# Designed miniproteins, single chains, continued (5): the designs that were tried, part 104

Each design is a single chain, and the fold is of that chain. pLDDT is the mean over its residues in the fold that is shown.

## One batch from the design tools (miniprotein)

Design m19609
Fold by ESMFold2-Fast:
Structure m19609 (fold): chain A 87 residues (1-87)
Amino acid sequence: EEARRAADRVGEDVAEIIERIKKGESLEGVPLWMTPREVEDLLNGRDLVFDPPETLPERITIDSELAKALKEFYKRAEEVEREILKS
């Protein structure tokens, strides 16, 4: 139950972050539920994995570095979508 509720919160938070990026809004200071692995993957420019997390998500505050990483992740996702649509 707790793990499922944590996963649901992460999904909702990610949707809000994507909408903010689309609208050009600032991400800094926004609280977000993420696992340490997901934070590390974003900061290193890796794609997020949608498997059950090894650990429960932790509540973090998006700093300047994480905000930049999230925007770059979204740009890469858009490029992949364009490539798929061309194919």
Scores: mean pLDDT 64

Design m19610
Fold by ESMFold2-Fast:
Structure m19610 (fold): chain A 80 residues (1-80)
Amino acid sequence: EKVRRAVDRVLARADRLIEHAEKLYKQGKKEGAINAAETARDLLRAALDWVEKNHPEDQEAIDRLREGLARADELIEKIK
């Protein structure tokens, strides 16, 4: 329960950062867009590393965080 809530909070925070990055990108604010997307990636990476180390059996949490990371990475590549 606590792990699921923590993962949900991280994903929600990352999703807001990704949305912010997409808005900045559409406005031509490339530097701000990259910064927001990279912040989302770093947040998701830290959460994934923590889950893999402490709850390696929680494949659902790992998969959700990996999907979030893939979205952040795709956005960063698109902005570059």
Scores: mean pLDDT 86

Design m19611
Fold by ESMFold2-Fast:
Structure m19611 (fold): chain A 91 residues (1-91)
Amino acid sequence: AEELARALAEAIKAGDYAAAQAQVDRLAELVAEGRYDEVAEAYEILAKEAKEMVEAYLKHEKLDLDAEEVAEKLKEHLLGLAEKFRELAAA
C-alpha cells in the first residue's frame, strides 16, 4: 500500500500519467480483493502528498488555480475515503 501510494504520488508530480494510471489500476485490484486496510493506508499517504501533487498537476496543465485551496479540499476528500475503507475493513 505505501509503495503504491508513493509511486502514484511521484508519477503525478512527474507528469507521468501513464505510470499514475498503472498505480490506480493496482489500487482498484486491492479494492476488488477486499484489501480495504491497504486501500485506506494508500489514501492516508496520498493525503499527505496532496499539496505537492496539486502544485505539480496545476503547473503541468498550466492552470491558474489556488493550489493551497485545491490541495486542502483534495486532502479532506482523501482522508474521508480512508475512513470509509477503514470502516469496511473492520466490518
Scores: mean pLDDT 84

Design m19612
Fold by ESMFold2-Fast:
Structure m19612 (fold): chain A 84 residues (1-84)
Amino acid sequence: MSREERILAAALLRALDWLLERLDEVAEALGLSPEEAQAVREGLEAERARLEALLAAAPPLTPEERAEAERLARELVEQTRAAL
C-alpha cells in the first residue's frame, strides 16, 4: 500500500464516519426511500469496514500523513455538503 493510498484511505474513513452520523439527514435531502437509505447505509458500513481493515494491515500513519488525511477528509465533507 502506497503512502498516497494510506492517506486517502484514512481520509475516506474519516469522511465516511461523518456521513454515517448524518445519513438520515442526507437521505432525506436526496429524497431517498427507506429501502434506498438502508441499501446506502449497508454499502457505506461495508466500505468503512474495508478501509479499516486496509489501514490495520498497513504501517501506522506519520503525524504529517495524518494531518494530510484530516485535510482531505475536510475537503470531502465540504464537497458532500455542497452537493446536498
Scores: mean pLDDT 83

Design m19613
Fold by ESMFold2-Fast:
Structure m19613 (fold): chain A 78 residues (1-78)
Amino acid sequence: MEKVAEGASKGARQGWLENGPDGAAEGAYKGVKESGGTDEQAEMAARGLRTIVQAGFGPEGAAKGAMSGAYAAELGLK
């Protein structure tokens, strides 16, 4: 769980630097998968990220949204 959430956060930050919110979502997805996460965790990380960005938060909020999404998928929430 922790490793996957960290992968999502790191991927989101890297992706934001490359291509803004869209890059962050792709980065979060890739970070989850590279950290051994499932497709569901990767999708939820990207969705959590997009929700936070849509609420007006920048790259730091996007990274936190990605982590929250990954955790929610692991816990069967959402």
Scores: mean pLDDT 77

Design m19614
Fold by ESMFold2-Fast:
Order: sequence, then C-alpha cells, then structure tokens
Structure m19614 (fold): chain A 81 residues (1-81)
Amino acid sequence: METVEAILAAAQLAEDALLQLKRQQGRPVTAPPTPAELARVRAIVRDHLLSQGFSERFAEHVAELLVREFVADVEARAAAA
C-alpha cells in the first residue's frame, strides 16, 4: 500500500479545494480558512483515503491532522506578520 503517496495526494487535493473555495467567494488566498472551508478540507482528505482502501479511523485521523496543520500554518503566519 502506497500510504505516503495517498496522504500527499489527499493533502494536495485539500489545498487545491481550499484555494478554489476562496477564489469562488472572492476572498484573498492569504485569508484564514473558515470553519466551512476546514470542514470541506477534512471531507476531501477522508474521502480520498477511504477510496484508497484505508480504514475510516485512519482516514479521519489523517484528515484531523492535516486540518490542524492548515490552522497552525495560518496562526504562525499571523503571529509572524
């Protein structure tokens, strides 16, 4: 099982979806993600990993970690600016 490749693909899909959502709403790409955008990112990661045959528990755990990473990056950038 190509676990690392599946996770990286899920992360890329999530990032692309987040950027698309911001663009469609006329929001700058540097704006903090909304709760709705974070929920969409979680769903995309979870659904992709489930489609690759991973367990629901694993998919949910990875989705939560990636959402936390996106939030942490935004908070770190806000603190550094």
Scores: mean pLDDT 75

Design m19615
Fold by ESMFold2-Fast:
Structure m19615 (fold): chain A 78 residues (1-78)
Amino acid sequence: SDREELERLEAELERLAAEFSELLANNAPQSEIQAKLDEIEELGRKVVELLEVVEPEYAEQAREHFEGLIAKMREVIA
């Protein structure tokens, strides 16, 4: 179901975010940090798209919040 898929993708997004933080803490190469950020951005878009179907009332707020987080992550690695 769309709800089950959303829960799975949200769990995966949390895992990728934790991995991103670990790469930063370990001073990983910029290319590895950038690749992880790209994975987070791609998965986050899928989560927002699915939210538009499952919880449309919150989808716009989630999109704005996600875009803001990605922008901040990009600033941290620049």
Scores: mean pLDDT 84

Design m19616
Fold by ESMFold2-Fast:
Structure m19616 (fold): chain A 79 residues (1-79)
Amino acid sequence: MVVSKATITFESGKVAEGTASSIGDTTMAGAVDEETGLLRVGVAKGALSEVGEVKEVTIYDSGDLSKPVGKATVTVTSS
């Protein structure tokens, strides 16, 4: 598993700093939404392996992981 610093850009255009990690061929990202105070979790197919790599992820709130809240773009900023 590689844990990288990442920038998460939501569909609203709001940007949050968080982390991204790869487990096998899956990308997982996390950041706290400052507007709601809730932890947002993003999941996508494909591993993040390089600084500057961009992935689109589906976002879930920590309170309900069965329903997607939206989408976001994850950009790896440092390893």
Scores: mean pLDDT 70

Design m19617
Fold by ESMFold2-Fast:
Structure m19617 (fold): chain A 95 residues (1-95)
Amino acid sequence: MREDLVRLAREAVRLMESDPQRAIILVDTMIGLLRIIEGVYKAEGVELPEEKKKELERMIEQLRKAIAAIEAGDYETALAHLGEATGVPVAELRA
């Protein structure tokens, strides 16, 4: 999961200035992956721990803010939100 999110975030960072529409699709895909985690826990009949639920909600909120920043052409703000969502330093997302 984390490796998939980091891969998608790096690709979004690479594309966000040249192809912002595609970058937005990648960030939206990250939100979809986080939503699947909620669905898997529900299907297993296991309640998601409050701490994990809060973490998923925080990550999704940061990704939504990243999309809004890309739409505004504020790529440094988008990069910061992607870093906060993934827990990866912005320097690693640029690599």
Scores: mean pLDDT 82

Design m19618
Fold by ESMFold2-Fast:
Structure m19618 (fold): chain A 102 residues (1-102)
Amino acid sequence: MEITLGDIERAAMADGGPEAARDFVGRLLTLLQEAIDAGEKLEVVRDEPGKPTVLKINEALKKVLQEAIDWARAAGLPRTAELLQKAIDENKLLRLEGTVPL
């Protein structure tokens, strides 16, 4: 089972509209980049040119997603927080649309 950036954007859109969706996705991508810059090892399942990168929710990604959940709750995005919490609990794969800068 996979969760996509599009799924996350739709949840944030439902919670707070297009501005909230943009801000949340941007914050999530920033947290991912911060984890990479800090030397955290994200588990890549698929990383092929021209295809979205797919990550397994390992310890490093759980930390990133938990920070995103905490921010979503503080920002009043309950559906977004629930979606990410279920992704952690069910050990889903995260599909990134586009590339996270390495």
Scores: mean pLDDT 79

Design m19619
Fold by ESMFold2-Fast:
Structure m19619 (fold): chain A 66 residues (1-66)
Amino acid sequence: SLEEILKRFEERVKALADRYGVKVRVENGEVIFEDTDLTDEQRDAFNAELSRIFAEYQRELERLKA
């Protein structure tokens, strides 16, 4: 279901943020990541993993729409 997909996506994003020590804040309904403590290499790695999480989320949504 959409609810299960959203919950799984949210859990993956939170787990990633926790692993990298990234603070998450919500502003105007948008989730914003504060990465002031990350090196350039750590930020690149974080963004790469976040992209994989988004790709899987998109795949699950596409299967739901099909």
Scores: mean pLDDT 74

Design m19620
Fold by ESMFold2-Fast:
Structure m19620 (fold): chain A 60 residues (1-60)
Amino acid sequence: MDAAVEAMKATAVRHLEKMNPPKEIKEKFMAELEKATSIDEVFEAMQRYNKELFEYLKEK
């Protein structure tokens, strides 16, 4: 198990829990994180999540 990848995923999950986004955004992000096998893939999932979350926060 790659400890760096798992640590990055854990950090992403904690950030997601704190932001408490809509269930659809949360489930999609969690699925992408679960499939990620490298730090770059985790980062790409986080970027996609942040973009989608930003749209929701901007609209309220």
Scores: mean pLDDT 77

Design m19621
Fold by ESMFold2-Fast:
Structure m19621 (fold): chain A 87 residues (1-87)
Amino acid sequence: AAEAEVTAGGDTVHVPAGGYAFINVKKGDKVTARVLKAGPGGYASVVLADEEGRVVAHSDPAPLGGTATATAKEDGTHRVFVAGGVL
């Protein structure tokens, strides 16, 4: 299963395999999500969505190190999830 992390404003949150995570952001924060691992021979991407659930950034599929970055437009919460890479 794929794993990722997300960092904003000096905080880092782990995205669990097969799940999603929320990260609190302040306006102007750079939000970075990164694939830590995909499953053996697998590829995974990370997806950042805003508080309304709209995709604001995603990475290209990669076995490791795929990154997505966005700048927060408002204070609030971004959702991070791993797309693909379940195996």
Scores: mean pLDDT 74

Design m19622
Fold by ESMFold2-Fast:
Structure m19622 (fold): chain A 55 residues (1-55)
Amino acid sequence: MEATEEEIEIGRIIFQIMAEKGLSVPQAAKEVKKKYGIDLTPEEAARAIDAFLNS
C-alpha cells in the first residue's frame, strides 16, 4: 500500500524529535501534539514513522 505524503512528513517530524530529544514513540507523539497540534495515538505515530522509513 502507498503511504500518503502527509503520513511520511508526520513520520519524519516524529522521528526527528525522537532523535534530537531521545524520546520514546509515545513521548514524541505528545511533543508533536503540543508543538504542531497533531493528535496522534502511539500506534498512529509508529505507523507514520514506518511510512517515513519505508518511503
Scores: mean pLDDT 78

Design m19623
Fold by ESMFold2-Fast:
Structure m19623 (fold): chain A 62 residues (1-62)
Amino acid sequence: MTEEEIKELWRNLILPNLDYVDLNAPDAPNLDDVLFKGISDPNVDLETLAGSALRRYPELLA
């Protein structure tokens, strides 16, 4: 999955379906790998991961 496809998935599918986003969560080590694998891993806490995604890609808020 490309960086653009990941951003589109977060913006159009993941973020609109979250009840909240933990913007104070610490950044995950190897954030790019976590953003690739976390989206497809049902055991990942998407609310915590969303905070890291928004810090890495602030344009997702716009």
Scores: mean pLDDT 65

Design m19624
Fold by ESMFold2-Fast:
Structure m19624 (fold): chain A 96 residues (1-96)
Amino acid sequence: MSREELIKRLVLRSVAAYILAVAADFLSTVSSRSEELREIAEKLRELARELEELARKLEEGEISVEEAEERLKELEKEYDELAKKLSEIAKEEGLG
């Protein structure tokens, strides 16, 4: 992956994490599992911040493309796990 493509991927994933965090916060207002949903939202916001920082470091040349690509894979796995948990809670509560 090129540096430019990787930066775009990191930024898009950060935006996706923020959108999902907003969705989790909204669902927390109508769910009996509000505490768990708020925890998911906070973890997604932290993930978004990590993705933004990684994009900044890559743009500034503080890390290699290979290091950033490896870290992105870890962060995408965390995103997928949080998205799955959110989806499962939404389905269990009849909100999906």
Scores: mean pLDDT 84

Design m19625
Fold by ESMFold2-Fast:
Structure m19625 (fold): chain A 69 residues (1-69)
Amino acid sequence: SAAERAALEAEIRARLLAAGLSEAQADTVLKLIREGRGDQAGALLAAAGVAPEVLAELTPLMRRLIALT
């Protein structure tokens, strides 16, 4: 649903910001996920130095978001 998608995007965004990404970086990651550019989203997260524990928590949320798009 649109509400479930919005909630997942908000949760992913909050976790990315908590991991030290800027608002612009978080927006870019979410856009890449919505466009099916998971490889580019992953490259941005790696370049930003996101901790492995944060990536492990984000992975199921990102998969759920992709399934709703």
Scores: mean pLDDT 81

Design m19626
Fold by ESMFold2-Fast:
Structure m19626 (fold): chain A 82 residues (1-82)
Amino acid sequence: MKERYIEEIRREAEAAIAASTDPEDQRLIRLAAETAIEGIREDDEITISVAMVGLAVLHVTSEDPAVQAHVARMIDVAAEAL
């Protein structure tokens, strides 16, 4: 169900943004979430894959374990939507 995946991505993105103190990380998390949601709505596997790559970069470059945890859950949800 597309709506479930979209809502899960939004929830995890909001939590990641709230946990982050870096405006650039907040911007990149928002962009990746918006890209994933667009791909899910359009059944666009390429767009979902691009969002997952962006999230994977955020996961490895983020210094905050709470941000890393929420981003990891966003990746899991995007992978389920593929």
Scores: mean pLDDT 86

Design m19627
Fold by ESMFold2-Fast:
Structure m19627 (fold): chain A 71 residues (1-71)
Amino acid sequence: QPPQVPVLTGVEIEEEDGRLVPVALLGTPAGTNLDVTDLRFELRREGDVVTATVTLTTSAGTSTATGSRVL
């Protein structure tokens, strides 16, 4: 079975303290050491739509996910 590493399953946009915060959704098996070297977030607003892009870098490579929320 191949080594288990965190995988990016999506991104959600949450509201905390009146501000929009992107949240990366990761699939990580129990007991797995996180092998994450970088995690980047970008928020963009266009009218009433907010788009969040997350980039996850691990030893297995780089992946991105995008999610959006209508205000």
Scores: mean pLDDT 70

Design m19628
Fold by ESMFold2-Fast:
Structure m19628 (fold): chain A 79 residues (1-79)
Amino acid sequence: MAEARALKERAIAALQRDLELAREQLAKATDPEEIARLQKVIEVLEEAIARLEAAPDETAEEDIRRITGEALAKLEKWF
């Protein structure tokens, strides 16, 4: 229980940091292909963060890992 909450908090913090970096890169991007790719990365990160934040505190570690893993798999398609 406590370990699952800590995992969720760490996952959200990591994704929020990646989201901030992606937004900074988007603000500086001038190439249309790079802009499109960064917009998709931001979309995936925002969806993952929202899903984790909506998850109940009793959410199992396996469910948190699945949500994070799904986001990472989507991100690999855009890199």
Scores: mean pLDDT 78

Design m19629
Fold by ESMFold2-Fast:
Formats: C-alpha cells, structure tokens, sequence
Structure m19629 (fold): chain A 94 residues (1-94)
C-alpha cells in the first residue's frame, strides 16, 4: 500500500516527463513556457501557493491524458486549459 502510493507519486512525475517527451518540441516548449509564466505571475502577486498548485495540476493532467492514450495535440490542449484557468485565478485575486 505505502510502496504502491509512493510508486504512483513517483510514476506521476515520470509519466509527465514521458508525456512531454511525446509532444513536438515546439509544443512542449510552449507549454513549459506558459507554466513558468503563470508561476511567475503568481509569485509577483504573492500567490506562490496557487502557482505551485497550478504547476502540480498541469503535471497531473498531462500524465492522466498520456495514460488515457490521448494524442499529443489533446495532451497539449488539456495542459493549456489548466494553465489558462490558473492564470485567470491569479489575475482575479490580484
């Protein structure tokens, strides 16, 4: 149980890395840049916890979409939807 939960947590990071590796370089770079921009925006407004939560959610959505056999385009779209949602939350709280 504990080892299985730890494996799930570690495999999430590994699955996210594999999912990002499956994306075209241009798409991967764009998603990574947008994630960094939202984290920086959250930091600028003193919302670092929200920014960290946004990054974690992007990794989870990317990993889940990859597990579900989604196309690279669908994985990228799902990631970008999470990024934009958190960007709007940061701006609404600023």
Amino acid sequence: MAEEAEREALSLQELAEKAFASLPEEVRRKVEQQVHEVAALAHKHGLEDLGARGVAEVLKVVADSYKAGHSPDQIAQNAMEVVERYREEVLALA
Scores: mean pLDDT 76

Design m19630
Fold by ESMFold2-Fast:
Structure m19630 (fold): chain A 65 residues (1-65)
Amino acid sequence: LKGKKFEVLEDGAVLLEDGSVLKKGDVFTVLDYKQISSNTIEAVVEYKGKEYRALIDLNKVKEIE
């Protein structure tokens, strides 16, 4: 997962530390992560040139180029 780029498949798949959520079609990169469950990670992500802490539902995102 580290260094991989993902696309959000549905709203709420990625919850940022400030309480905002990424929208369907948004793209982000996972910089670091900790596995919380089989389908959930706590991660540091890069989104639009900024780093955020985030909770990610892996069933609702897709790895892309």
Scores: mean pLDDT 84

Design m19631
Fold by ESMFold2-Fast:
Order: sequence, then structure tokens, then C-alpha cells
Structure m19631 (fold): chain A 82 residues (1-82)
Amino acid sequence: MSKEEILKDIEKLIKELQKDLSKEEIIELVTNFLKEHAGALAEVPELWKLAQEIVEILGQDLSREELIKEILEILNKMKELL
């Protein structure tokens, strides 16, 4: 998988998270992103660490607003590494 494909999907995910989605829909979208890119993310230690931080956040009982804020921060950090 190319660096450009991961970057494009991160950009798409960031745009989707700006929509009026339920907490359940947000968790589903982010989980699907991580599943789709798991192999590619695991090849880059810094990206894999950020992916693990997202998994930890998804496991917490955060409000919708806190969940979006935390995930967007990590996704933007991933973009900086690509």
C-alpha cells in the first residue's frame, strides 16, 4: 500500500468526522480504517504507535465530542509523518 493511499484515506476520514455522525458511526468508521490499513501502519513504528493510541481511545467511554477531538488530533499527527 502506498503512502499516498493512506494519506488520502486519512483525509477522507477527517472529512467524515466533521459530519453529524453518531458516536457508534464514528467508532465504526475509525475501526474500519484501522482494519483496512493495519498491515501498512504496522510497517512504520511511529504510525503503528499512533494507531494503538486510537484503539485505546475507542475503548474508552468518552463523549462524542471528546472522541472526535482525540481521534482528529492523532489523525493529523499521522498526516505529518506521511
Scores: mean pLDDT 83

Design m19632
Fold by ESMFold2-Fast:
Structure m19632 (fold): chain A 68 residues (1-68)
Amino acid sequence: SKEEELKKELREKGEEIERESLRRYLAGVPADEVERAARERLKEAVRELAKKYGISEEKAFEMYKEVR
């Protein structure tokens, strides 16, 4: 279903952001900068996916919390 596809994309985006954050942290980027960038990246990813699937950003973020 479209809902299952959205959940899969949300999970994949979350995992991608986590891997990028870990790499940046290990490369010596300050932790607060890594955290800020990760939060911004996640917010944008949720917004983009909400728009793609025709649902509210709030609903998409709720679904993200379900799959992480």
Scores: mean pLDDT 85

Design m19633
Fold by ESMFold2-Fast:
Structure m19633 (fold): chain A 93 residues (1-93)
Amino acid sequence: ADALREQVLAALERLHAEGRLSDEEYRKAVALLEQVFAHPEGVRVLEGALRLITSSEEGRKLMEEAIKNASTEENKWELELLLAIAEELERQR
């Protein structure tokens, strides 16, 4: 859990440093992930989603489809954030 949290927070810091997240979006993203990591069910869902996206092109396509099907701008933003985090984690090596 701790290792994943550190990796995800580091990915957010890089996205922010590269200008892909505004100061407001970065603070919002950090707050959202703090809430996810506070809840065991949220951690499991996040781990599963990140693993799926980073392990296969099919997983990325499923996330893109979920973004297209999201009914609210907030849900779309959260899914887009998850995809960006997964892409950044893949880039770390």
Scores: mean pLDDT 79

Design m19634
Fold by ESMFold2-Fast:
Structure m19634 (fold): chain A 93 residues (1-93)
Amino acid sequence: ELSDEEIETLITQFFKIADKDNDGTISVPELEAALRTLGFEIPSDDYLQEISKLLNGELSTNEELLNLVDKDKDGVLSVEELERLFSTLKKLN
């Protein structure tokens, strides 16, 4: 439902608000807020597999999807990874 321009604006604003250290990363809570703002539910295992299929169509590897979700590590994501996630979610909606 959001345009590419709106997604870019959201990502930029999230980093401006959440990234107080200007580290260029966003935490899991900020990611959840972004997904809710886009009108998507927090991804389940099945939903994550669907996202993986879409990314495999555009991206050569599942590693990029794993980095976008990366809940098992530090719980932070780069702006590039968030852009790919939002693009994928837009296609699902």
Scores: mean pLDDT 53

Design m19635
Fold by ESMFold2-Fast:
Structure m19635 (fold): chain A 58 residues (1-58)
Amino acid sequence: SMEEEEKLKKEADELYQRAKAVIDERITDPAVREQALAELDEQKPNIYDLLKKKKELS
């Protein structure tokens, strides 16, 4: 259902936001932080896919 997909997307977004907050908190060098955030953005779809796959295997 759409509700299940929405919940899964919310969980993925929460994990992404937490990872982003850790990067912002720990990395003070703007260039290094920008690179780390770009890498996290590339991994955002993978977070959703991993959570979706875990649900499908349940």
Scores: mean pLDDT 78

Design m19636
Fold by ESMFold2-Fast:
Structure m19636 (fold): chain A 77 residues (1-77)
Amino acid sequence: DIVLPEEVREEGEEIVRVLTPLIRRIGEEDPSASLEEALERIIEEHEETDPKVAEYARKALEALRKAREVHEQLLKE
């Protein structure tokens, strides 16, 4: 199941409300897609038709990548 991280939810209720149904749709179409891949697809699909949605997806993707970077620093072998 593709779900937005709690950190992203804290940074914008509107971002979560807009992106959650789009992420779920992509997860239903491609169950193997990661959250990062789903967000990248939302950006590509919405850049020309709804730039506000694309901006929200970019902000969520940046937050996710930053969270992963922190996790990689904590996950030492």
Scores: mean pLDDT 72

Design m19637
Fold by ESMFold2-Fast:
Structure m19637 (fold): chain A 100 residues (1-100)
Amino acid sequence: SPEIERLEAQHERAVALLESVPDMPEEEQVLLLRLAVHELRNDAERLNASEEIRKKIEETERLVEEYVRTKTPEALARAVEALKETLGMLLEHEKELLRK
C-alpha cells in the first residue's frame, strides 16, 4: 500500500531525527522532545488509540520531563528510547487500521 509505505518512510525519518537529538544544543533537545510528545498525543487522539498506547505516551512524557529537570545523558537516552518505542507502537496501530 502506498499509504503504508509513506507511513513507514515518515517513521524512519522520525527515528533518525530522534537519534540525532544527543548532538543538538540543550534548548533544541527540550523543544524537539516536547514537540514529539505533543505530536504523539495528537496522533493517538486522531487514531483513537488503545489505552495501552495512551499509557505509553504518558510514561514517555514523564521520561521527557525527567530529562528536562535533570539534564543527564542517562535521562536523555531513556526519553529518546521511550519516544522511539511509542512511535513504533503507534505506527503498527495506524498500519493495522489501513489494512482493514
Scores: mean pLDDT 89

Design m19638
Fold by ESMFold2-Fast:
Structure m19638 (fold): chain A 61 residues (1-61)
Amino acid sequence: SNADEVVAFAEELLAKHPDIPAAARQAIIDYARKLSQTLPLDEVKEHVERAIRAVAARVAA
């Protein structure tokens, strides 16, 4: 399903950011699942990627 593909995509990106806390990782996965119900797969991937980069930048500061 689109939800499973988006979660796999999010998990792959999150693996590159070990500095992101577990609670934030879970929030991003939940966000990805929610978006997959209303948006096309490519748009969901863009939103998830931006969210992961924004969180990573914040925790690195």
Scores: mean pLDDT 83

Design m19639
Fold by ESMFold2-Fast:
Structure m19639 (fold): chain A 110 residues (1-110)
Amino acid sequence: HHHHPPAKVVELEMTADEARALFAELSKLKSNEDLRKYLQEKFGLTPGGALVIKNVDSGEVTVLVLDEDGNLHAVSTTPTLSKEDVYRRAAELARSLGGDEAAQKLLEMA
């Protein structure tokens, strides 16, 4: 039960190469604390917040939801999971992690 700044949604439109570079950068972070600091400093993300990565080349969407322990939960479009399904599932994850404002924004994008 902590009072945090409202968890937000950060939207990024990226090429496939830019998205690959971002995921490579995130993969280099060895601790959950380093990941939390990186996301807070670069994107202003707090626990319950979401990073929405829109691939401008393919139209694919990946949503990363940050938890209190510094874990990222990824939901991505697949042949059977539409972008609307991705936003809804990411909203459920964000809400379960205390990010009700981020969850509401994700539902509006669905």
Scores: mean pLDDT 79

Design m19640
Fold by ESMFold2-Fast:
Structure m19640 (fold): chain A 55 residues (1-55)
Amino acid sequence: GSKKVIEFQKLLEKYNMEVDGVLDDYYKEEIKKFEALNGLKVDGVPDDEVLEAMK
């Protein structure tokens, strides 16, 4: 899998969310929700901006 997706999943654990490593539409929608909540561009991609905002 993508290293950025794995890093995103590990950061989701800090938010006490249950993630099982499945890469599908569910993760894309969760990324979009996080992006919207943090005022980031909503594209569903776990880029460096998304990963930094999760710290």
Scores: mean pLDDT 65

Design m19641
Fold by ESMFold2-Fast:
Structure m19641 (fold): chain A 79 residues (1-79)
Amino acid sequence: SLKADIKVTGNPEFIETIKKFNKGLAVLGVKVEGTAGEDKALVRLNDSEPIEVHTPEELAEALKELLSKAKKGDVIRVE
């Protein structure tokens, strides 16, 4: 089984949402790191413009968008 490199702390609902993308992240070779706030997170691919998300559903949509653009060795940053 493939396991992605996910090093995120903070809001447990946001962390569980990120973990649902484990297979896609692992297959692409994309890492996720950072800290999710209680009320919101900023999510970006490498040094791209951040997407502000306020719910697990918004985070899932942002992750789908970023993964569609991501390449092996890229990092999704959570702030």
Scores: mean pLDDT 88

Design m19642
Fold by ESMFold2-Fast:
Structure m19642 (fold): chain A 55 residues (1-55)
Amino acid sequence: MAETKRQLQTILGLSEAEAEEVVALGKRVTEDSAEIAGRINRIARRGMERAGAAV
């Protein structure tokens, strides 16, 4: 994670505090995306099970 903060400071010219805020936001987005993906996968599996049971 220190590597990511350093890269943000170098690439975007951000201060240390600004880079920390961006990292925190990125982590939040990643967590939300993982949860959504998990829910979609479970719904898809249920659909496949239902289709399999029908034949």
Scores: mean pLDDT 66

Design m19643
Fold by ESMFold2-Fast:
Structure m19643 (fold): chain A 81 residues (1-81)
Amino acid sequence: TELLTEKIAQSLKTLLSGMAASDPSLTPEVLAALLAIIDESLANRESLITTLERLRDYALANGDARTAALFDWLIAEARAS
């Protein structure tokens, strides 16, 4: 299982920040929480899949179905690799 690396973490943060510019449902508060989940997972040496699942679950719980759907797709891609 691939670990969450600093490079992947930075790519996820860049993606989320870009999405927040065009997605009103990805509020500054939700974005900050998703970025914090990435930082926590990196510090805890979590797997990439575990990190993506945490991000998906948080987005779903906070009403951001678009961001959750993106993470579902990324989870499927990571599992296929």
Scores: mean pLDDT 82

Design m19644
Fold by ESMFold2-Fast:
Structure m19644 (fold): chain A 61 residues (1-61)
Amino acid sequence: MEEVEKLLREAKSEAARLLIQGNADAGLSTPEEGSRILAEYTRQAQEVLDKAKEEAEKLLK
């Protein structure tokens, strides 16, 4: 359980980093491009979380 919690915490940290980077990149772009950049980074952050959940499930087995 401890390993699962740490894995999920690390994934959340990485997802947060992606969202911070996306917000920074969007701020440097036009509003139209910024919306697309934010959507892309948000998608990547969600994929990181989904992958971590899958790995956590494997660790529980």
Scores: mean pLDDT 79

